# Designs tried in a protein design run: designed miniproteins, single chains. Part 108

Each design is a single chain, and the fold is of that chain. pLDDT is the mean over its residues in the fold that is shown.

## One batch from the design tools (miniprotein)

Design m3762
Fold by ESMFold2-Fast:
Structure m3762 (fold): chain A 98 residues (1-98)
Amino acid sequence: MERVKKLLEEAKKKLEKAIEKARQGDTQGALDYALEARALLIQAYLDPEMNEKAKELAKKAADYTLQAILALEKGDTQKAIEYLEKAIKLVEEALKEL
């Protein structure tokens, strides 16, 4: 499962960068990183070798990342950061299940 682990670790890094950009007022940078993170999370949970527990956690992380993207598009930076932080916690839990 090293490929799935790398996808989740990269997704976490992108989510952390999205929060950094959002805190700096760089909404476009935050959106770009959040979209990249969501794509990585989708790749991870669609991988047939993904552990079922980690898969459900990665799906929830992808959903929270989508909610963050929608909040960023509406200018709700505070709510977006909260959703991104929730997504990071779920990715960390998914990594522990591997």
Scores: mean pLDDT 89

Design m3763
Fold by ESMFold2-Fast:
Structure m3763 (fold): chain A 69 residues (1-69)
Amino acid sequence: GKIEAAGRIIARRYGVSEDVATKAVEEAIRLIKEEGLSPIQAGKKVAEKLGVSERVGIAAAAYAKILLM
């Protein structure tokens, strides 16, 4: 689906696994949609939770925002 497609793009761009990238996008969607966080706030929280770089977390949140439009 769209989430898995975003995960593949992030995985290839940043050298993380597709599973981790997909989970990052899913968690960012949850944080933005359910907790009302900004994409930057969601990205930072995703990075901390999944042990990925802030750059990866913010990228996942940017894709999450696009998927929620």
Scores: mean pLDDT 87

Design m3764
Fold by ESMFold2-Fast:
Structure m3764 (fold): chain A 91 residues (1-91)
Amino acid sequence: DLAELARRLGLPRSVISELRRRLNPETFALLVEKAERLGLSAEQLRELADVVLYTADKLIEIGKEFAERKREEIEKRGAELGLKSIEIDLK
């Protein structure tokens, strides 16, 4: 329950919800477990959550840029391989 977890960690429900949305379930569970084990204060945990969300946003941005560049390379190579295959089939 989001409400119970927010009370236990001292974080707003909105922050818990955003972490769940941006992190995969395993990473989210690990973050909660480590935060509880380390005995982080609500303030420290909020700062950690902000850093994690910022990093997740930047990783998504970087991953999107890499995917776009890689897609262009794959499309160019695929077209070249397709052309060579057609030449073999016609000979």
Scores: mean pLDDT 67

Design m3765
Fold by ESMFold2-Fast:
Structure m3765 (fold): chain A 71 residues (1-71)
Amino acid sequence: LSPEERLILALKRLYEAVFPGVEPESLVEGVEAYKEYLLSLLDEKDPENRAAIEKALEKRTKELIELIKSA
């Protein structure tokens, strides 16, 4: 597991322990909202660099969401 994947698992477990019955969807929404926020701040002038950053964020967000849903 990457450090980021471990962090998401730890956050999911912490939420389940502190707030029993909290839906995993709330964590998924948080991850998706943060991705959109980062994309909204992206002021990259080079279109190739911009596309690479967007692709990396999309890939990582998908991996984190799958980890949240499967844990």
Scores: mean pLDDT 68

Design m3766
Fold by ESMFold2-Fast:
Structure m3766 (fold): chain A 79 residues (1-79)
Amino acid sequence: SSEQVEQAVRELFEYAKKGDSEGVYKAAYRLASLAVGVDDEQAEEIAKLVKEKTSTEKDPYDVMEYLSKKLAEAVAKAG
């Protein structure tokens, strides 16, 4: 639902801002799992990549942009 997406986006932003890589992983996994055409394995891989991005990226907006790009790639691949 849109409410679940909004909550996960807020959680991702706050965790990224705090440098909480585990929180970012959980929020990214939720967002990926809510995307049409993304399965659990794809959601885990996207969440892992976003978590790794937070080790070098301090700007929460750049972390969110990276997640958005990975989600768009996965959805496009699913058709």
Scores: mean pLDDT 79

Design m3767
Fold by ESMFold2-Fast:
Structure m3767 (fold): chain A 96 residues (1-96)
Amino acid sequence: MPSLSEALRALQQGDFDAARRILLEAIPIELSRSFQFPGMDRLVLGTAAMLSVETGDPTPLLEAARELGDDPYVLQTAETFLPEVVDEVREIMREA
């Protein structure tokens, strides 16, 4: 099963392609089970932001934003790590 820990392991090993694939698949699964892992939503968002910064690909952060919906911390994270996609994050949050 794809998991946040597997994505983090790939990221730590510098395998950004594997980290991206695993994280995007893991996001909806991990967030649906956030009650089992307190703070999972924040950890998913942080991992997605780090991967987006490292690769220059905003996709991980944008997908995390779609799953987390109307959470103000999503916007704060985008403003901190990828200010260039803040407007896109705002549109995603409006559609949630």
Scores: mean pLDDT 74

Design m3768
Fold by ESMFold2-Fast:
Structure m3768 (fold): chain A 79 residues (1-79)
Amino acid sequence: MKVVLTGVVADSSSEEAREYALELGLRLRRETGADAIVGLFDKSMSPEEVRKAVEEGGRAIEKELGHETETRVVEKEIT
């Protein structure tokens, strides 16, 4: 079975960012039928730091579950 791991880059103190992450996780689960994991990353992190963290998380999930993990990164502008 497939797992979708998505990193969302936003202001982590924002309630809107947290609400977006929750809704995204629910949508991914509905669309794929797979388990969805959404991590919220602070906008102060560099794109390379976020990418590395998501890749490391994906490798850890694949090792533990033995299933293919799809990784994604989304940058969300918060108003």
Scores: mean pLDDT 71

Design m3769
Fold by ESMFold2-Fast:
Structure m3769 (fold): chain A 81 residues (1-81)
Amino acid sequence: SRAERLALLRGVVRTLRNLGYSNREITEELRRRGVRVSQATVSRLRRTTSPELEYPLHPLALEADIEVGVEELKAAVEKVF
């Protein structure tokens, strides 16, 4: 569904943002995985994404959990798109 797609995209965008990826780099990674998005869409999702509310990983625990979160979200996005 659209809501599931948007939630997955926001999760992936947030995770990559927290890893230090720029909007351009996030767009390139998503497009490499077959997700057709623009930098404008990525920028919008990044702007509306709150770490504490949108993503399961707490900011203070991000480093410890980041690899699992990235793998889960990327796999979910890849299966949807």
Scores: mean pLDDT 58

Design m3770
Fold by ESMFold2-Fast:
Structure m3770 (fold): chain A 69 residues (1-69)
Amino acid sequence: MEETLEQLKRDVEELKRAIEEGKLSRDQVEQALEHAKGLLEKMKKEGFPEEIIKVVEEAVKFLEEYLAK
């Protein structure tokens, strides 16, 4: 469980960094948001720990705020 949470945090941090560095196109960011929303829904249905769900929710919020600009 700890390994999964740490890996997820690293993946989210790397995604944010790639977006901030302009490595992803707007279309790729929109695709990442759709994928993250699907993952969040799956995690909630499977009863993942709140700590993991919050990390994915923060990623979704970041992507939505980025696309709103």
Scores: mean pLDDT 78

Design m3771
Fold by ESMFold2-Fast:
Structure m3771 (fold): chain A 58 residues (1-58)
Amino acid sequence: SEEEKKKVIFETVIEQLRLVGEGVDEWLASGGDESVFERTREELAKIIKETEEKIKEL
């Protein structure tokens, strides 16, 4: 169904966003400024949550 197709797409988006988060973690492990990427992590979590809610609406 269209709902199943959308779910797969949304889940793929979430997976890609989690990979971006891993890149941020790598930067922090290299001695990067933690305060700078704290907001980036928060924004990624928000987008992931909104996408998960879209799946629930299907």
Scores: mean pLDDT 77

Design m3772
Fold by ESMFold2-Fast:
Structure m3772 (fold): chain A 97 residues (1-97)
Amino acid sequence: SLLEEIKKSLDRILQVVEKVADPAIFEQIKEEVDKILEALENLDYEKAKEYLERLTQLLGEALKLNPAPEDKMEIERNLSLIATMIDLELIAKEQES
């Protein structure tokens, strides 16, 4: 399912961030991940997108700690996948309306 695919991508981001981020930023990132998942469970793709934008900002702060290029690429790749999946659902909903 879409939720399962996004959840896997979010879990991968959390695994990478746990290794590279300050603990306080990591806790904030986990809170935004939980909000994204709750919004998706409620089929609120607009809210999921808002929380994803906040997550992206927090990940930008985590990436300022100069993680290995492989870790940065992994985070950016998974963010792009999640953003694309949410945008496709928003487009599909708009076309059905």
Scores: mean pLDDT 82

Design m3773
Fold by ESMFold2-Fast:
Structure m3773 (fold): chain A 94 residues (1-94)
Amino acid sequence: NAKLAAGNALLNAGAVALLNGNLDAAISNFKKAIAIYSTIDSAVAKSNLSLALTALGLAYLLLNKTDAAISAFNKALAIDPSNSSAKKNLKTTK
């Protein structure tokens, strides 16, 4: 699926930007990946959507945007209740 491949490329680009400290690029790429995954009705796209929302939340925490991060983690957990990363990050955000 070309849409899934495009979403995966954006998720990967966001992750690379995040690791390099390019937070604005990371957030932009994660938001684009989320938009693409949201158009795909599949279990794989749902899983990747939850992961992209968790990564977006982590990028927001690094920018000290706590409310935006909490919102992203809550959305990730609503999509995939088994997402341990979103669960742990939600509990540790003050």
Scores: mean pLDDT 86

Design m3774
Fold by ESMFold2-Fast:
Structure m3774 (fold): chain A 79 residues (1-79)
Amino acid sequence: MEKEREEIKKLGEELQSKLDNNEPFEKVKEEMERIKEAVFKGMVERHKLSPEQEEDLRKKMEKVMEEELELAKKILEEQ
């Protein structure tokens, strides 16, 4: 769904914002996980997703989370 893609992009932007907060990596990771779950639950409720769509969305959001965590690791290694 196009609206799902839009909100996944917004999730990536919110996670990226946490990388710039100069917090310890563990705190950043915990906040990212919290944001991911909040966005996921909001999307499921707003779009009335089926179980199949919910599972697909979860996988897409996990991928975004993994990509942002890899970026965070690279930024910390370049310091």
Scores: mean pLDDT 72

Design m3775
Fold by ESMFold2-Fast:
Structure m3775 (fold): chain A 67 residues (1-67)
Amino acid sequence: SRREELARRLLTEEQRELNREIARTLLESTLPKILEMIKERQKKNPTPKLQAVRDEIEAAIAEVRAA
C-alpha cells in the first residue's frame, strides 16, 4: 500500500519533469522550425492568414526568450 503510493508519487514527478522537458523542446526548437516553414510558404503565396500565424509564432518565441 505505502510502497504503491511512493511509486505513484515518483511516477507523477517523472511525468511532470518529462512534460516540462517536452514543453521546453517544443518552445526552443519546434517553434523556430515552424516559423521557417511559414517564411518558406510566404515566399510562394503571401496571405494575411500566413502573416497572422507568423506574428503569433514570433510572439510565442519572444515570450520564451523573455522568460
Scores: mean pLDDT 75

Design m3776
Fold by ESMFold2-Fast:
Structure m3776 (fold): chain A 83 residues (1-83)
Amino acid sequence: MKLSEEELEAIREEFERNRASLTEEEAARVERIIEEREEATAYLAASELAGGDIAAQLARNEANLDGNERLEATLEDIRALLA
């Protein structure tokens, strides 16, 4: 499952609202995962605009899926902490 840019922005807004309830380590972990996903999304957008290599797009899609799975796992941990 791949997150849209709108979903990623919504997650970042939720993270910023809940930042005060997180430990510094938890906040740093979430921030890193969000940044990894933002970077991957920006790379895909740039590649598409440039008429980029389809092989590069496929490789980045695999990286995006791995990042998305890690992001979802971390957000589930955060939801459990907030519950």
Scores: mean pLDDT 58

Design m3777
Fold by ESMFold2-Fast:
Structure m3777 (fold): chain A 119 residues (1-119)
Amino acid sequence: SARAVAENNLAGVAVALEAARELLREAAELAERDPERARRHLEDALALVEAAIDSLRAARAAAPEIAEKAEEAIELAERAREHVEAALRDPEGAVEHARRAAELAERARELAEEALREL
């Protein structure tokens, strides 16, 4: 059913964004002492954020009743993606970009969990 598609996608978003948040946190801690490992965590976090955006779009399409929350979560996740991409391009700004991406990913995760509760 459409509800089950939305529920499964939103549950997947919550898991992916929590994993991305932890990777972004570790990347910020590693940025100066282990830049190569920090870069791998940023790349993994980018993939998780991109997957979460796709799942949010699928949930929004399946359940119009959560469209507003899904759209807000997409905007936050897209901003998180931009900060992860910035961290990958600018090693000197990587700590601040990774921290900002983690905050945005957490807010998007909270909205996905709220949308899931409304189904």
Scores: mean pLDDT 92

Design m3778
Fold by ESMFold2-Fast:
Structure m3778 (fold): chain A 99 residues (1-99)
Amino acid sequence: MEEARKTVDGLVDSARSMGQGLVDEGAPAEETARVARTAADMFTSRLLQLIAKDPSSQELAVEGALRIRDAMAELGAKSTPEAAAALNAEADRLVTAVE
């Protein structure tokens, strides 16, 4: 459980750091959406692998997915409406895949 929590926290921290980096660089909406889609695919894969290795980590993986969704929503709020829509769609897809 503690190792799984650290893995999930690491993924959430990576999502927040990536989002902050895009904001700090003034990345255009198209770049933000592209990076978010690639990151969402990677985070989904990592969370599903965690569940596959330890089914008892499912609740932690779902919490992680929801926290990543919140980070993506925060990034979207700092971008354009178009980027926000794309980020929300990728976040919803990630959460659905892990649930």
Scores: mean pLDDT 79

Design m3779
Fold by ESMFold2-Fast:
Structure m3779 (fold): chain A 69 residues (1-69)
Amino acid sequence: ARDQAVLEHAQAARKAFENGDWEATVEALAGLARQYPDLAEGIAGAIANYLRDKGVPEELIERLRELVA
């Protein structure tokens, strides 16, 4: 189900984020955006701003944006 797939990717992103693994966090979020492109446009900008505020490297934020485009 779509909700289960979203939950799985969200859990992976959350676990990586809690571990301070920014690379894994960005990859998990990119996976979510790629699988659900209808959500990507609305959330990509907000997520990028949030990650930048948390000190995530701009290179990884740029990768997320590229994978969503």
Scores: mean pLDDT 68

Design m3780
Fold by ESMFold2-Fast:
Structure m3780 (fold): chain A 69 residues (1-69)
Amino acid sequence: TEEQRQQLLQQGEQLFQQADSYDKGRTAARKGYLDDGTQERADRVVQAADDLRQQALQQGQQLTQQAQS
């Protein structure tokens, strides 16, 4: 139904927003830790943030595809 489609799109949008938040956090952590000279720490935080971002984007895409089908 149209209501179900709109709800799925809204859920997808929220997941995309969360993914964007993780990406911004990744960028900030990279800069901050590099300034401290702790490159390995920065790399670990970036990896974890990217993994979460990828998961959120994948879930958002699945919900959006279901809404459009």
Scores: mean pLDDT 74

Design m3781
Fold by ESMFold2-Fast:
Structure m3781 (fold): chain A 68 residues (1-68)
Amino acid sequence: MEEVVKKAEEEFKKLLEEYEKGKISEEQLDRRALQVLLDAAAQGASSEQIRELAKKFLEEYKKILEKK
């Protein structure tokens, strides 16, 4: 796995954990998640890698929303 993609996945995991624990708002989660994708793209991640990162993030986010 590309280092950039792996780092982005780890950042998404931390953001989702902080959101689930109530440490950040939904607006903060959305803004910071978008920043993670933009940073990955700026570091050379391909369109395919960005799509897969976004897909994984949304799948995990949906699991958290199902708890509400």
Scores: mean pLDDT 79

Design m3782
Fold by ESMFold2-Fast:
Structure m3782 (fold): chain A 61 residues (1-61)
Amino acid sequence: SVEEIYERLKEKFPDLDEKTLREAAQRAYDIAKSLYDRGILDEELAIKFALMFVELDLKYS
């Protein structure tokens, strides 16, 4: 869920504002859902991939 992704991002990036973290969580969820719905990755791998991408974007933005 978006909320679970938000909590994970908040733990890794506690100094980022809630708006930035919630937008990132929504983006990760949308990426994961797209990968899962297209049959590219299973649900767990889709979430892990999306989180990796979004975490890199947050770190280097």
Scores: mean pLDDT 80

Design m3783
Fold by ESMFold2-Fast:
Structure m3783 (fold): chain A 84 residues (1-84)
Amino acid sequence: GSEVTRLIGMVLRAIGILIDAEEEIKKLTDPEAKKKAKELLEKLKKGYEKIVEAFKKNNLDEAEKALEEVEKVYEEFQKLIKEL
């Protein structure tokens, strides 16, 4: 159904964000920027775990809220990378 398709899409989006963040961190040469980026990555990982938990419960509303939190942290991550 549509709900399951949306839940799968949210999990895949979060996976893509994690892969991008890990790849960007590997490119960082500044130790302070790398430390801050790793702190944001840990927040992204926790958000991903919340999305997966919501998926297991078939709870679309919880998954959407968790993805919104992940997207917000990802925006902070992208701003950090742009300032380098």
Scores: mean pLDDT 87

Design m3784
Fold by ESMFold2-Fast:
Structure m3784 (fold): chain A 89 residues (1-89)
Amino acid sequence: MNLSIQQIISAINSISPKVKEIIQESYKEVLKENNGAPLTNELLIEIFKRAIEKIESDESLSEEEKEKAISLLNEGIKAIENNEEVEVK
């Protein structure tokens, strides 16, 4: 995949170390709640949605960093949803 979720995450990581931490925390929380479930498209969407909520409520991030990170995460969700038509869950 040329425009991968990894490229979106890489772009987000270049915005702020804090945004990277929020995404990593969201990933750990979702994996813990699903205790050893494989990383499905549904779980990836949940991780990104949880990260968006945390970013929106974080008072240490600038408005510009929030808008940029949320935009990239929403693009990630759309990319996963578009691929879902081709992938079996």
Scores: mean pLDDT 72

Design m3785
Fold by ESMFold2-Fast:
Structure m3785 (fold): chain A 82 residues (1-82)
Amino acid sequence: GKAKVTITIEHEDPEKAKYAAEALALSIKDAGIAEDYEVKVEGGKATVTITAKDAEKAKLAAESAEKGAKSAGFKVEVEVEE
């Protein structure tokens, strides 16, 4: 089914939050998972919104991204709407 995935990345350094969000969006685009993307940056908080036809692939990509960002010291929250 169609899914909307929202990934929120927070860091005390706004440039790091922005870089992480942009890198994430590019990785998902390169994987062919997303039909549409939106990246919003506000201070130390960056939000990536992804629209995908395949809910399972979108969820797996989001979980992988969350694990990577948390390992790099970011605060990460993921929401999936199917």
Scores: mean pLDDT 77

Design m3786
Fold by ESMFold2-Fast:
Structure m3786 (fold): chain A 80 residues (1-80)
Amino acid sequence: SLDEEIEKKKEEIKKDPEMLKKIKEFADSLKTEEEIEEVRRGLEEAKKLTAQEKDPAKREVGLYNVAVGELILEILEEKA
C-alpha cells in the first residue's frame, strides 16, 4: 500500500543522521500554526499526486517528499 511505502521511505531517511538534522532544522524554522497548516495541506496534495504517479522514478521522488513532510510534522508534534 502507499502508506507502507511511505513508512519504508521514512525508515530509510531515519538512517541518515545528516538528512534528519536538515529535516529538524526545517521543522524548527516553522514558527506559526498557519505555516504548519500549509505544510499539512502540501503533504496531503503530494500524497494524492504520488498515489496517481505512473512513472516509477517520479513516484520515488514523490514518496521521498511525502516521507520528509510526515517526518517534519512528527518532529513538530514531539516538540509541542
Scores: mean pLDDT 83

Design m3787
Fold by ESMFold2-Fast:
Structure m3787 (fold): chain A 66 residues (1-66)
Amino acid sequence: SLEEQRREAEAQRLIDEGNKLYDEGNYGKAGYLVAAAYAVLSPERLPEGQKLADEYIAKGKADKAA
């Protein structure tokens, strides 16, 4: 359970950093960190994280262009 707690804490840190970068308009790095957070939780979740990252980047760019 200590390993689970460490992975969850690391993933949460990456998500928090990603959200901060998203708010700063750095959508590419924000998406990268979100994908990395999902990979940290489980390698099998990397495709899920990558899909979410792609959506995150696309939304940010669309909102900026509007």
Scores: mean pLDDT 80

Design m3788
Fold by ESMFold2-Fast:
Order: sequence, then C-alpha cells, then structure tokens
Structure m3788 (fold): chain A 79 residues (1-79)
Amino acid sequence: SMKEELDKKITEFLEAVENKDPSVFSKLVELLNFVKEKFPELSKEEIVELVVKKGKELGYSEEVIEKAKNLLLGKTGEL
C-alpha cells in the first residue's frame, strides 16, 4: 500500500540519519517527493510528526529523531 511505502521511505531516511550516511539528502529528497506526489494534503508539520512517530516506534534515539526533524525543516543545526 502507499502507507507501507511511506513507512519504508521514512525508515530509510531515519536509518541514513543514524548511520551518518552520505545518502541522507538523497533519502530526504525521495521522501519529500513521494509525499508531494502521493500525499499532497500533508503539511510539512504533519510530515515531521509522522517521522517523529515512526522514529519512536522503531526505537531510534531522541538525537537521531531531532536531527531528522531539523533536516526536514531545512535546518543544519540543533533546535
């Protein structure tokens, strides 16, 4: 389903953030493009909330979740 594909893209993005993978920006762009095409009703705030929720469900640390949130908001530093 589209929801399962969204969950997969969020998971791949979070994994790239945790691993400090050079593909993190590619995964971010993939996620944002997928949301724009398949879930155009979702605001940036709602996308951030979905990533935070999925990160918590998957057991990622607060540091990883915060970094993912900052990347989604176009920030390069800590909030």
Scores: mean pLDDT 81

Design m3789
Fold by ESMFold2-Fast:
Structure m3789 (fold): chain A 66 residues (1-66)
Amino acid sequence: KAVELLEKAIEALENGDYETAARYVLQAGDAGAVSLNEWIAIAILASAGDRETALKMVREALEKAR
């Protein structure tokens, strides 16, 4: 379920595991919950150390998937 994948992405971001978070967001995108552009933006923000904005974007995608 896309919701479960996005929740796992949030956990990974909170733990600083940006690679795992990006993987979960990509899988949620394959399920139709996140666009490629949204995934790229989240990955760039997380890798740049802007964890708060990356978390906000993942949470917004989660709300859309509900």
Scores: mean pLDDT 73

Design m3790
Fold by ESMFold2-Fast:
Structure m3790 (fold): chain A 64 residues (1-64)
Amino acid sequence: METITFTPTPLGGQLLEHEAGIPPGSTLTVTLDPETGTATITAGDIKIETTLEQALGLIEDLGE
């Protein structure tokens, strides 16, 4: 299990607010589990479960 913490770009933050209700400027914590191929994205009280590949794409596109 690997944990990555990042703050999205301003545009990425706006997209995350629209799609998932995550406030702009929130720090995201992504917990990667390569053994199950899943990932969990958390921002405050918001928790989103997704695939490992989708989470890595999100970090690449929206992270710094």
Scores: mean pLDDT 72

Design m3791
Fold by ESMFold2-Fast:
Formats: structure tokens, sequence, C-alpha cells
Structure m3791 (fold): chain A 82 residues (1-82)
């Protein structure tokens, strides 16, 4: 049960990171901004893999929250208000 929950959270979080990369490639034209976002997404994926190895639910939950906020931040980059 706990293992299944952690596996879903891990997969969902990684999918969110991957979706953000795809979104940036589709909607952000500045190559420098794209590069910065891809670099952060790589760092987030690395951290997520480390937390998966650590085996703590709290670390993965905190990572999921960070990735959720990051997704919002990236969506805001499409608007003229950011």
Amino acid sequence: STSQILDRMYSDTQDSINSTDAYVDSFISDPSVQSQIHSRNQSLSTRLQQYRNDGTQESIENMRRDVTQWTIDIQDLRTDSV
C-alpha cells in the first residue's frame, strides 16, 4: 500500500517535470529561458531520484509540492504579466 502510493507520487511528479519540458519547448521562444528551465527540470529529476532511493514519503511529498509550484511559475511565463 505505502509502496504503491510512493510509486504513484514518484511517477506523477516525474510526469509533471516531463510535461513542463514539453510545454516550454512548445510555448517559450527564448532559447536562453528554455535552457534555464530544462536545466532546472534536470536538477528536479535528479533530486526526485535521490528521494526515491531515500525511501521517505515526506521527501517525495515536498518534491511534489515544489514541482506543482514550478509548473504554475512556468505557465505564468506565457503571460505578459511575468
Scores: mean pLDDT 79

Design m3792
Fold by ESMFold2-Fast:
Structure m3792 (fold): chain A 61 residues (1-61)
Amino acid sequence: SLETTVSTVLSLLFPDATEELISNAVDFAVALYNSPLKIKPSQAIKLAIEVLKIELEASNK
């Protein structure tokens, strides 16, 4: 499923990210994918990566 794919990709790309941060990014991307916006699965994955990057960057100020 998209949720499993996004979760796996984020875990592989960001091994230092906590399960909570990964879960938040996955939930956000999946919610947008299931919305009336009809974004592609590839866009949902890209969005999850960008969200997690922002959250990790915020931890460094």
Scores: mean pLDDT 79

Design m3793
Fold by ESMFold2-Fast:
Structure m3793 (fold): chain A 81 residues (1-81)
Amino acid sequence: GLKDAVEALRKAVEAARQGDTVTSANYATAALLILVGELIENPDDEKVKEAYKLATQAVRALDAGNLDEAERLVSELEKKV
């Protein structure tokens, strides 16, 4: 569910802070796949749509090496789930 996606993104940020880009990418991918599943099941749920938007922004921040922004976006997502 949404909480599992938040947990995966938190682990992605932690791995990135340790310099483990492969583990970070794996957790980021897992989080997005969880949220795609939630969107397929609940296509009109605004909370799920907003969660996917925030998660996508967090993954882009991770890819850019902006770990503080990624962590902020994950915290904003956590407040919604």
Scores: mean pLDDT 87

Design m3794
Fold by ESMFold2-Fast:
Structure m3794 (fold): chain A 74 residues (1-74)
Amino acid sequence: MSVEEKFEVLKKVYELMEIDVSDEVIKEWAENILGKLSDEAFKNFLLEEAEEAIRNGKNVEGAKKAIELVKETK
């Protein structure tokens, strides 16, 4: 997965979970932090964040959609 693909996946996950973060911040995070993770570690990070949201009863519907999106990402 490229840094561009990681940016797009992270942006969509945050939109589904209703997390309000600017595109510039997501892009910088993807380039400087998440871009250094393996594809597996990046996907696991997003899955853990979504699962924690479900566990805490926060944005459950959006978090479920985010999990599906991450699982469908190659």
Scores: mean pLDDT 78

Design m3795
Fold by ESMFold2-Fast:
Structure m3795 (fold): chain A 71 residues (1-71)
Amino acid sequence: SAAWEALRAQARAAAEAILANNDLSEVDLDAVRAVLSQHLIDRYADQIDRAEAEREVPRIVRAAFDEVLAA
């Protein structure tokens, strides 16, 4: 669970950094989220099952972006 907690913290930090440094009217958020999801899946490949990561990470990344945008 420590690996999942670290991944969620990294997803949140990345969402905050991306949204703070980009004009949202010009950013393809679907493309950005897909790239971040793949990066996190690859980064945690030795700690998290790939099939589970491929299913859960895109959901976690989307939730992180939605939470930052709602704040």
Scores: mean pLDDT 84

Design m3796
Fold by ESMFold2-Fast:
Structure m3796 (fold): chain A 66 residues (1-66)
Amino acid sequence: GVDAAARAILEHGDEIEAAGVRAALAAGSGTQEAAYRGTADALTRLGVPVSPEEAREAARRAREIL
């Protein structure tokens, strides 16, 4: 869920951010939507399956905790 995803972002922030950036670059558009898709894929590989919308909300919550 979103809370588990937010925790994973706090623990693996650099890896997850890099995955989002790579996804945006691969899409050729550099869009925020592509970045959150990459973030959701990285979180799923870490055992926290989320949608791109849940990944966006998790990133917002992680920023609030920081």
Scores: mean pLDDT 74

Design m3797
Fold by ESMFold2-Fast:
Structure m3797 (fold): chain A 65 residues (1-65)
Amino acid sequence: MKALQEEITEAMLRMIGAVTGAEVRLEGGTIIVETKGLSEEDAEAARRMVEALGKAAGYKVKVID
């Protein structure tokens, strides 16, 4: 597994947060995404993006509303 993958994941999470307004963080191998206060479209986009990253990188995804 590449250490670089963690850096890329962190950068992508920051971008997702900036674009969607979601609060996104990596905790113990799990991607946490908070979508409260977002539109349905932004919440859906954030969730799909973090889900795709988690699937590709082998991280779990947890959604908090």
Scores: mean pLDDT 78

